# Designs tried in a protein design run: designed miniproteins, single chains, continued (5). Part 110

Each design is a single chain, and the fold is of that chain. pLDDT is the mean over its residues in the fold that is shown.

## One batch from the design tools (miniprotein)

Design m19825
Fold by ESMFold2-Fast:
Structure m19825 (fold): chain A 116 residues (1-116)
Amino acid sequence: KLEEIVKLAEERLREILRELGVPEEAIEHALEAFRAAVAGKGEEAREHLRRAAEIAAPQVEALRDYVIRLLEEVYGPEAAAEVAEALAAEPDPVEVVERILTFLINYSYEQAVKEL
């Protein structure tokens, strides 16, 4: 059921972001971005995602380290190295965090689908 998948994905995403020290305001924007994306509201999803990234920019290093380790575990060391290089090439921490949050939202959803 879609409602159960959405709830599990939200709980997982919230837990990850809290553990990484992301402020609650940024977490709520990330969750609103996820809900908007599931509802097919791409423009609203992007607006919330950008707001979350702006607030969470100070946590860019913790978010980067977490995502690179997760990518290595899920997709292997070569894929993780390619993403690490791409993120290192982006000088704007807001853009880096936006890319990381997009990945975590998609990953949380895919994991929830597999567990239900």
Scores: mean pLDDT 86

Design m19826
Fold by ESMFold2-Fast:
Structure m19826 (fold): chain A 64 residues (1-64)
Amino acid sequence: SALLEEAQALLAELEAKLKTETDPARRAHGERVIAGARRALAEYADNRAVLGALIRELRELLKE
């Protein structure tokens, strides 16, 4: 699925960005988001609505 591939790519980008995060609070928040995203991808890999919502959330987080 193109949506699944995009969600996986964005998650990998967020994981890479988080490795350079020095603020403990921002790091903890990012780790929780990544854990939630991994669960969503595992449970809802075929759910276009869930994948679309996840892609939008990950894109917004990557802007900041």
Scores: mean pLDDT 84

Design m19827
Fold by ESMFold2-Fast:
Structure m19827 (fold): chain A 82 residues (1-82)
Amino acid sequence: MEQLQKEAAELEARADELLAQAQAAYAAGDKELASVLQGIAQLYSAYSQLLKNNVLSEETKKAIEAEIKALQAQADALKAAA
């Protein structure tokens, strides 16, 4: 239980970092990058909540990780285009 709480807290901290980056991107006028970063933050928050409640299936974990990877690639492409 305590280990899952720590891992969940680390994922939530990552979500908070991404939300701060999304706010900075929005302030800079990059609304598309802000939206993608906000999406990644929401996925990390959902991952944290599922892990904390010990209801994270292997299938759900793989789906969340794949979507984070896809959105991160999109964010990286938007940063490169700016």
Scores: mean pLDDT 82

Design m19828
Fold by ESMFold2-Fast:
Structure m19828 (fold): chain A 92 residues (1-92)
Amino acid sequence: MSDAEVTALLREKFVGRTVESVTEEGHKVKVTFTSVELAADGTVVVRLEVESTASKEKAEELAKKIGEGVKAMILANGASAVKVEVKLTVIE
């Protein structure tokens, strides 16, 4: 798949969509794909918002794992380079 095809597919399937889940410990996690862009250098840039009721430390670890998983998925679909930007919000 070309970088442009991967970018188009991700925009169609994920941008503006929210995925909600609960961790094994019972913490609520909400992930929203806010944008997917193809940079001039061919890098696929994905922006995520992650909201969690977990502690700040646990939420930061979870956001990192989500970002790594998204990057791996995009690379597996044939993207040459990927950057994932995560905005984390901890809900008290």
Scores: mean pLDDT 79

Design m19829
Fold by ESMFold2-Fast:
Structure m19829 (fold): chain A 90 residues (1-90)
Amino acid sequence: VTLPENAYKAKPGDKVKLSIQEEGKAAEERELTVTQDGTLENFPGYYVDENNKPYGPAKVVELMEKGEEKTFTLITGPEKKKVKVKLIGK
């Protein structure tokens, strides 16, 4: 996954509360911290838009509204998994 090196990042240090659901599993609520790299701490995932462009998860969450859901791709070792991410709070 190639993410833009120039920061499309949410404000670093901000916390966001997300509901993350893997296919076939129960949804988990997590509070994650926005990092300097435009990622979320302990969330090795990205979003791909309708034009197949990858985005860091922090930037996508910054643009999401409360209760909005988007599908993210998690990088877990050799596998890529699709997860549903719902914004609970910013």
Scores: mean pLDDT 68

Design m19830
Fold by ESMFold2-Fast:
Structure m19830 (fold): chain A 96 residues (1-96)
Amino acid sequence: MKEKLEAELKELDEKIVELRRKYLQSTDPNEQAKLALEIGRLYEERAQIHEKLGDKESAEIDRRLAAHYYEYAAKLSTDPELQAEAKAFAERVRAR
């Protein structure tokens, strides 16, 4: 249902804006890394919704944004576990 997907898209947009605000206000690189990982996940969800709506171009842009945020998470974190997870997520998204 197009209307339901459009409502989900609006909810994701609001969540992305809020997490980006928290990311920019954070002074802790490890907190920024966790926020970047979550922002990447939201961009992946938005890409899936664009795909369902038939918007392949917007889906591809969102997958690229997700990859960038996962790469930021890996670079900012001093936690080897989060670095490995973020790197794996970036590789997964780029393989699509």
Scores: mean pLDDT 85

Design m19831
Fold by ESMFold2-Fast:
Order: structure tokens, then C-alpha cells, then sequence
Structure m19831 (fold): chain A 75 residues (1-75)
């Protein structure tokens, strides 16, 4: 379905952007990427259950990305 293709594209773009921000050590960029991705999920994903699941995944990946940057800064 078109919604599945939209989901895969949004998540692929999110992962690539987060990976680049983590490599740069940029917590503000990670937070902005998460906010932008969640806004796009709200705009483009109409199924409320899928929307909620994707938001949870974005929040989980964002928390792990920020923790990784913090761990590198502490080393």
C-alpha cells in the first residue's frame, strides 16, 4: 500500500539523518530530525495505530542516539 511505502521512505530518511547527526556529535540536530520526522508521520500516516507505533520507534531511536553522543563525549 502507499502508506507502507511512505513509512519505509520516512524511516529510511530518519535513520540516515540520525546516523549523520550522531557522527557529528550534534544532539540538537538529532532532536530536530526527530521533531521533523514525527511531524511528517502525523501529516502523511493516516492510520492511528501505525502512527503511534512509528512515533514510539522514532522516540526510542532518538533516545539511543542522544545516549550514544553523551557516551562518546564522556570518553
Amino acid sequence: SGERDTMLRLMTEFHARVQAAVAAGDVAAVQQIAADTKARIDAEITNPDLRAKLITVVDSITALAIARIAARAAA
Scores: mean pLDDT 89

Design m19832
Fold by ESMFold2-Fast:
Structure m19832 (fold): chain A 103 residues (1-103)
Amino acid sequence: MIEEVRALIREAEALFREAVEQLYAQGDIATAIALELRRIGDLFDVSQLPPLSEEEARALFEEARRLLARAREALAQGDYRRAAELARRALTLAARALRGFEG
């Protein structure tokens, strides 16, 4: 399961970067910067929280998978803002889940 969570984190990070790069290319610089800052803040918050139980970690991982699927759909539709937001949320939940499985 840890390898699956790490794979999802890598995919969510790649999708987030692609969506944010498209926002910069479209001139939506303020939104792109705000999303990058929120991503950093979310991951810092995850690092400060206590680890979850394995059951709670599994539930967060399944939610992260659903959010990442929706992020892929948003990216395919050219909705880069929504794709970035969904990928950021998936990344945050997956990072939280990873701490639960490593604990």
Scores: mean pLDDT 86

Design m19833
Fold by ESMFold2-Fast:
Structure m19833 (fold): chain A 87 residues (1-87)
Amino acid sequence: MIKLIFTDHEGNELTIEFDSDVLTKEQVEEMAEELEKKFGLNKELVVRIFLSVDKDGDGVLDAEEVKEAVKKLIKLGYFKKGEVIKE
């Protein structure tokens, strides 16, 4: 299982859970849609950032690649904090 916890600059949180050890392109798109609904982030921008860490271009992200994408979102100022938990 992969769990993502996003915290914005106002302290609003969103938890997204996937019953998978990897994220597919379709799951990235689903997550981007949830982030757009909760925080008003551009869905296409979120998808591009997550796909930018897919070094193999296979459309599958492991937990480490997901962590890299979350760090990029924080660095760009979209979130105050982000956690990626692998269970």
Scores: mean pLDDT 82

Design m19834
Fold by ESMFold2-Fast:
Structure m19834 (fold): chain A 71 residues (1-71)
Amino acid sequence: DTITLVLPENDEEKVAQLKEDLLAIPGVKSVTVEGRLITVEVSTKKEDVAPFVAAAKPVLEKYNARPIRSE
């Protein structure tokens, strides 16, 4: 699965730190950065999903990153 996140501003230092924090989460396969847009590829294994959600919440809060809502 993929999740796309948006940072409130294009801060290269914060983007780099967020990428590192996301890559440290179990089940994250890749993180791609394009300006303030961050795309996270996550393992679909049931064992990885719940730990990912729990670990992602404080990371998103720390950087004020938000999932994209296109709907």
Scores: mean pLDDT 71

Design m19835
Fold by ESMFold2-Fast:
Structure m19835 (fold): chain A 87 residues (1-87)
Amino acid sequence: KSDKIVKAKEIIEPGEELKIEIKVSGKGGPSLVEIIIKYEDGKSEKSSKEVKPGETLEIIVKNKSKEKAEVEIISRSPPGTKDEIKI
């Protein structure tokens, strides 16, 4: 059966930080977590990380630009794995 996707979005002002916590549980395989940062000037950054069941990934995103940034977090879990995103 299909992977489960959990998404979260936040806008951060210049100089602000966003703390993201991703908790992965269950007995399935690792989740793939993607973080996409989009700036108002059209620039974007992408990063990805595998997180295994029983692990918690903590990420701090800081907007070092002079523009607003949109932060999108996408967590894809295989069958038997459960993801929780906290912002």
Scores: mean pLDDT 82

Design m19836
Fold by ESMFold2-Fast:
Structure m19836 (fold): chain A 62 residues (1-62)
Amino acid sequence: SLLTKPRYDREELLALVREWVRRNGLPLDDEEVEALAALLMNHDTDGDGTLSREELLSVLRF
C-alpha cells in the first residue's frame, strides 16, 4: 500500500501522488501532479496543513 502514514503534509502528499501516478501508468506531467496534490490539500478540513490517511482513501481510493 502507498498509504503507510496516518497523516501527510504537502511535500509527502506530492511524493505520494507522483508514486500513485507512476504505478497507475497515468500520463501526468509534474505540473499536473502538483495541481492534483493542491486539489487534495483542499480537503484539509482541520486546517493544519496535512491530510489524514482516511481522507486520502475517500478521495483517491488507493
Scores: mean pLDDT 72

Design m19837
Fold by ESMFold2-Fast:
Structure m19837 (fold): chain A 88 residues (1-88)
Amino acid sequence: DTENLQGRQINYLHQGGILRDILLGGGEEYSRRVSEEEGQRLKELANRGLYLLEEAARNPSLTEKMDEGLRLLEEAKKLMDELSSKDQ
């Protein structure tokens, strides 16, 4: 399904970009709120997820890489949400 594949690719790139800005690009604020260990885990998960999504973006037939990349980014997002909940 061409529609489905293109939609998934756009969503993956969009989500990856947002998480990169929060965890890696804009991450100075986040690094100060979390422990060094938690910050390192989030960076590793985000980097791995984004790398897989970039590979999938070059080859849309690599749906397994898209799914794995999204899974890693979702795991990173869960850690972010958990840390944010503790700040409140």
Scores: mean pLDDT 62

Design m19838
Fold by ESMFold2-Fast:
Structure m19838 (fold): chain A 89 residues (1-89)
Amino acid sequence: MKVTTETYVADDGTAVGTGRLESPEAVRVRGTMIARAEASGEVQTKEKEADAKPVKQSGLPEHYLAVITLSVRFPGDRVSSLEASIEPL
């Protein structure tokens, strides 16, 4: 199983987290993003569940891929911390 996570803050202040999970077996996954606002200290948590989908590539056995992208915004504030994760269920 291979897991990759990426986070960034867009020019408009939107926090974006993407989790990618590759598995040799069918799996259900949960993506989670936690963001904190700088001035207010507000914390937002976003979660999404998805089934990994079979991917067929010529010459290789079938494997499963899940990609979950989550976003959050703090109007009039900036992001002070941002965490993203993806995990098998």
Scores: mean pLDDT 80

Design m19839
Fold by ESMFold2-Fast:
Structure m19839 (fold): chain A 107 residues (1-107)
Amino acid sequence: SEVEKKVKEIEELTEKTIEMIKSGSVDPKELMEKVVPVLLKYLEDPSPEVRAAAARALGRIAVAAGEEVKDIIESEVVPALERVAREDPDERVREAAREALRKIEKV
């Protein structure tokens, strides 16, 4: 399934990104500038499963990256998740975005 493939790609990208943040081997800002646009594109996917996975991924990565990338999180990630939480036609996608926002707020 193309949907299953996209969800797996999002999950693998998420885990790799978090590992790179934790290792300290890459500048978090440069990493976010590459990863965030990819996940924002998946928030617009026709499949609700893919959009929900992207919302969860953005939340996890934002929490892991923390204060050093607060500017990109506040300018690009939070507004996108707020739009999805308010406007997505699928309730599960809206819930995933709300949970991501809740976790980002606690950091």
Scores: mean pLDDT 88

Design m19840
Fold by ESMFold2-Fast:
Structure m19840 (fold): chain A 72 residues (1-72)
Amino acid sequence: DAEALAREVVALLLAGRPAEEIEALLRERLGVSAEELEALAEAGDPRVQALAEALEKLLRERQAELKAEAAA
């Protein structure tokens, strides 16, 4: 599902994994290319919107953690 996929993407980003690995994960889970993902986003596909919302939520939570770390 979109939330599980978003969690995996965020985990890879936080681990410093290369963009190619993140792209491969997205292609495998959604069965689409990066170009197809862009087309689906432009069409307002609910799956892409759900993924974007889940990513924003997770990144917002991580941003709060980074603020706490920066204060130290």
Scores: mean pLDDT 72

Design m19841
Fold by ESMFold2-Fast:
Structure m19841 (fold): chain A 78 residues (1-78)
Amino acid sequence: PKVIKFPPIETTFNGPTSITITNQFDVAADITLKLYKDGKLVKEVVLKNLKPGESVTVTFNVEKGDYVLEAEVTLLDK
């Protein structure tokens, strides 16, 4: 399997926030999302076996503040 780690995304949330994740690859993928505040992991979400073009909405029930979102994608071979 090929693993792709995306650059960390600095973002500000105004409280509970929903984000939609879409698999833009032509193969199924496992996606791991990690949300950090002040260098501490506050939420981890693992999405298994997302098909090409499939979308999933994830809700982070967090306080207002600045966060860092890390995404890692494992491409599931054919």
Scores: mean pLDDT 81

Design m19842
Fold by ESMFold2-Fast:
Structure m19842 (fold): chain A 85 residues (1-85)
Amino acid sequence: MVYQSTKSGKRVEIDAEKKTIKSTDTGALTFLESALARLEESEDKEVFKLTLGSGTVLEATTLEEFFEKVLEEYAKVRGETWVRV
């Protein structure tokens, strides 16, 4: 999966099967890697569920949907939009 910021033009590349994230946007990279690490610490392992420091709860049925929701929350904080390319 590849996403691009409409504000910066920078890209995020996510491999859900390998659980790898690559980006030249260090803020997006750190946010996504932190979310993945916190997901692995989650009390419920049956669903992709994470509570962010903001109190926002993210829940997904697939790892791909989970990463999309995490990136959307990052986009809200940054005042930007990420689109799939």
Scores: mean pLDDT 75

Design m19843
Fold by ESMFold2-Fast:
Structure m19843 (fold): chain A 76 residues (1-76)
Amino acid sequence: LGDMSPLDERAAALLGPEEQELLAEARELAASPDPVTAAQGRFLEGAVLLTASIDDPEQRRRELEALRELRRELEA
């Protein structure tokens, strides 16, 4: 287990259940033996954590939907 930065810990604490689920799935992709899939998983992980910085609930929901679509494509 790596150290999570204070920013990542704070962001994770602000995530809702659906965002936490997507974060767990992104981290699973990041652990892939395929370097392209792992890189895409790391990108998705960072994007989910940044969602915690969105103050507008409507914008946050739209960003979450976009990230869910991205995850679907990365699992193919």
Scores: mean pLDDT 71

Design m19844
Fold by ESMFold2-Fast:
Structure m19844 (fold): chain A 91 residues (1-91)
Amino acid sequence: EADRLAEEGRRLAREALEAYREGKEEEARKLARRAVELYIKAADIYAKQGDYQKGLDLLVEMMKEVDEVISREDAVRLTGRAIYLIGLELD
């Protein structure tokens, strides 16, 4: 369920920030990447239910929470998914 995926994503994002603060940058990046995957899956489920705004809010939340540890590839992926959801909302 989308809510469970979003909560698991938030947990991993928190762990990523904690690892980053402890100087464990590689571990932080791995946790952040996993959080990105869960946020995208949750956003996709919300979009399928017609809740495009909830999906967009999750992707924006992820960008704000882990911007310091997220890779450029993952940032591009999040941005692309947000643009896709905006397109669905406007249709």
Scores: mean pLDDT 75

Design m19845
Fold by ESMFold2-Fast:
Structure m19845 (fold): chain A 89 residues (1-89)
Amino acid sequence: SEEQVKKEAEELRKAIKKAAENGVEGHVEFAQALQQATPEAIALLLSEFTGEKEKTEKLAQQAKQGDQDARREMGRLLGKIINKEIKKQ
């Protein structure tokens, strides 16, 4: 549901903030949140940070079809966001 997607995106957002603030412990929480999130939730968060809605929606659609490489790419892009947030602190 849209509510579930928003909830998972919020959990990922909180995990990104913790990863930026807490280093190793934050990255563990981020990895766990990423495993629980739907591709749609990951795409929503990526679109908010990158502005690349079409690219993130395409990756989400591929991941929904069982493409683990697409899901890994989405995780990699979120990891880049964490690194950018760490550099701002």
Scores: mean pLDDT 75

Design m19846
Fold by ESMFold2-Fast:
Structure m19846 (fold): chain A 68 residues (1-68)
Amino acid sequence: GGGNMPSSVLDSMLDLGATEVSLVISSVEQARQFVKDYPQIKKVILRGDDVTDDVVQAFRDAGIEVIV
């Protein structure tokens, strides 16, 4: 949809070659999509109380370090 995208800051950090990001991920599908969109990421810091083991495992299966 149109309008201001909250991803603009994340996109800027990744464009500058960031390999570590802090994220709020609510589902395994969202985690898998992030891995596909940003394969340069080596480490994620997951924020929020709804982080499940499946989300953590999805990142780890992609070779990404996870901090909760």
Scores: mean pLDDT 72

Design m19847
Fold by ESMFold2-Fast:
Structure m19847 (fold): chain A 81 residues (1-81)
Amino acid sequence: SMVKDTQKKLQELLAELEALRREAEGVDPELAAKIDALIREAETIIKNLENFSDEERKKIVEQAQAAVDQARKLLEEAKAK
């Protein structure tokens, strides 16, 4: 159940990155490509999630949230130009 809860949270964050990538495609194609790279990395992590410890899974969620927050910030900065 704990692994499934982490998987759901990561899938939600992945969906947020996919939305940000689509929005970035119309504003900053280089940023869109960087977000796409993060999406590919996240997909690989989700596939291997059961191989991580509970502590590692918690850090993965924290890092994924930080990546979403940073992508959102960069997209807002790109829109302001």
Scores: mean pLDDT 84

Design m19848
Fold by ESMFold2-Fast:
Structure m19848 (fold): chain A 79 residues (1-79)
Amino acid sequence: SVVAEFEELAARMLAATPPEHREEVEAQLAALLEGLRAHPDDAEFQAAALDTAIELARAYDMPEDLIAELEALRERLRA
């Protein structure tokens, strides 16, 4: 499921986040995960949530392989 795949990617995003920003990133990822769980059949919402996660990963210079996996998950939601 999108939720399960994003939950794993979110954990990796937290691990890649500098300690000084970890609380902020954790809060943002938790909000995205709750949104995804609340909208399991809303591809538009899921796509927007993943776009936000990709922007977050880029803002904190997370590894390119992690960003690529987020983009691949996003592409699978393209209608």
Scores: mean pLDDT 84

Design m19849
Fold by ESMFold2-Fast:
Structure m19849 (fold): chain A 57 residues (1-57)
Amino acid sequence: LREELKRILEEKLGVSPVNDDDNFFDLGGNETLIKELIEEIKRRTGVSVSESELKRI
């Protein structure tokens, strides 16, 4: 899950690499992107993630 999440973040934010310690907002994320990422992750992995989980990665 975490590795797939990183790949999706890299694709959506246009940054590479994404590290385990990177904060979503420090990578240029915002509320709209969080919602888009949650939907994309669910579509690609079948896993529902929360905003809190995305903010911590």
Scores: mean pLDDT 67

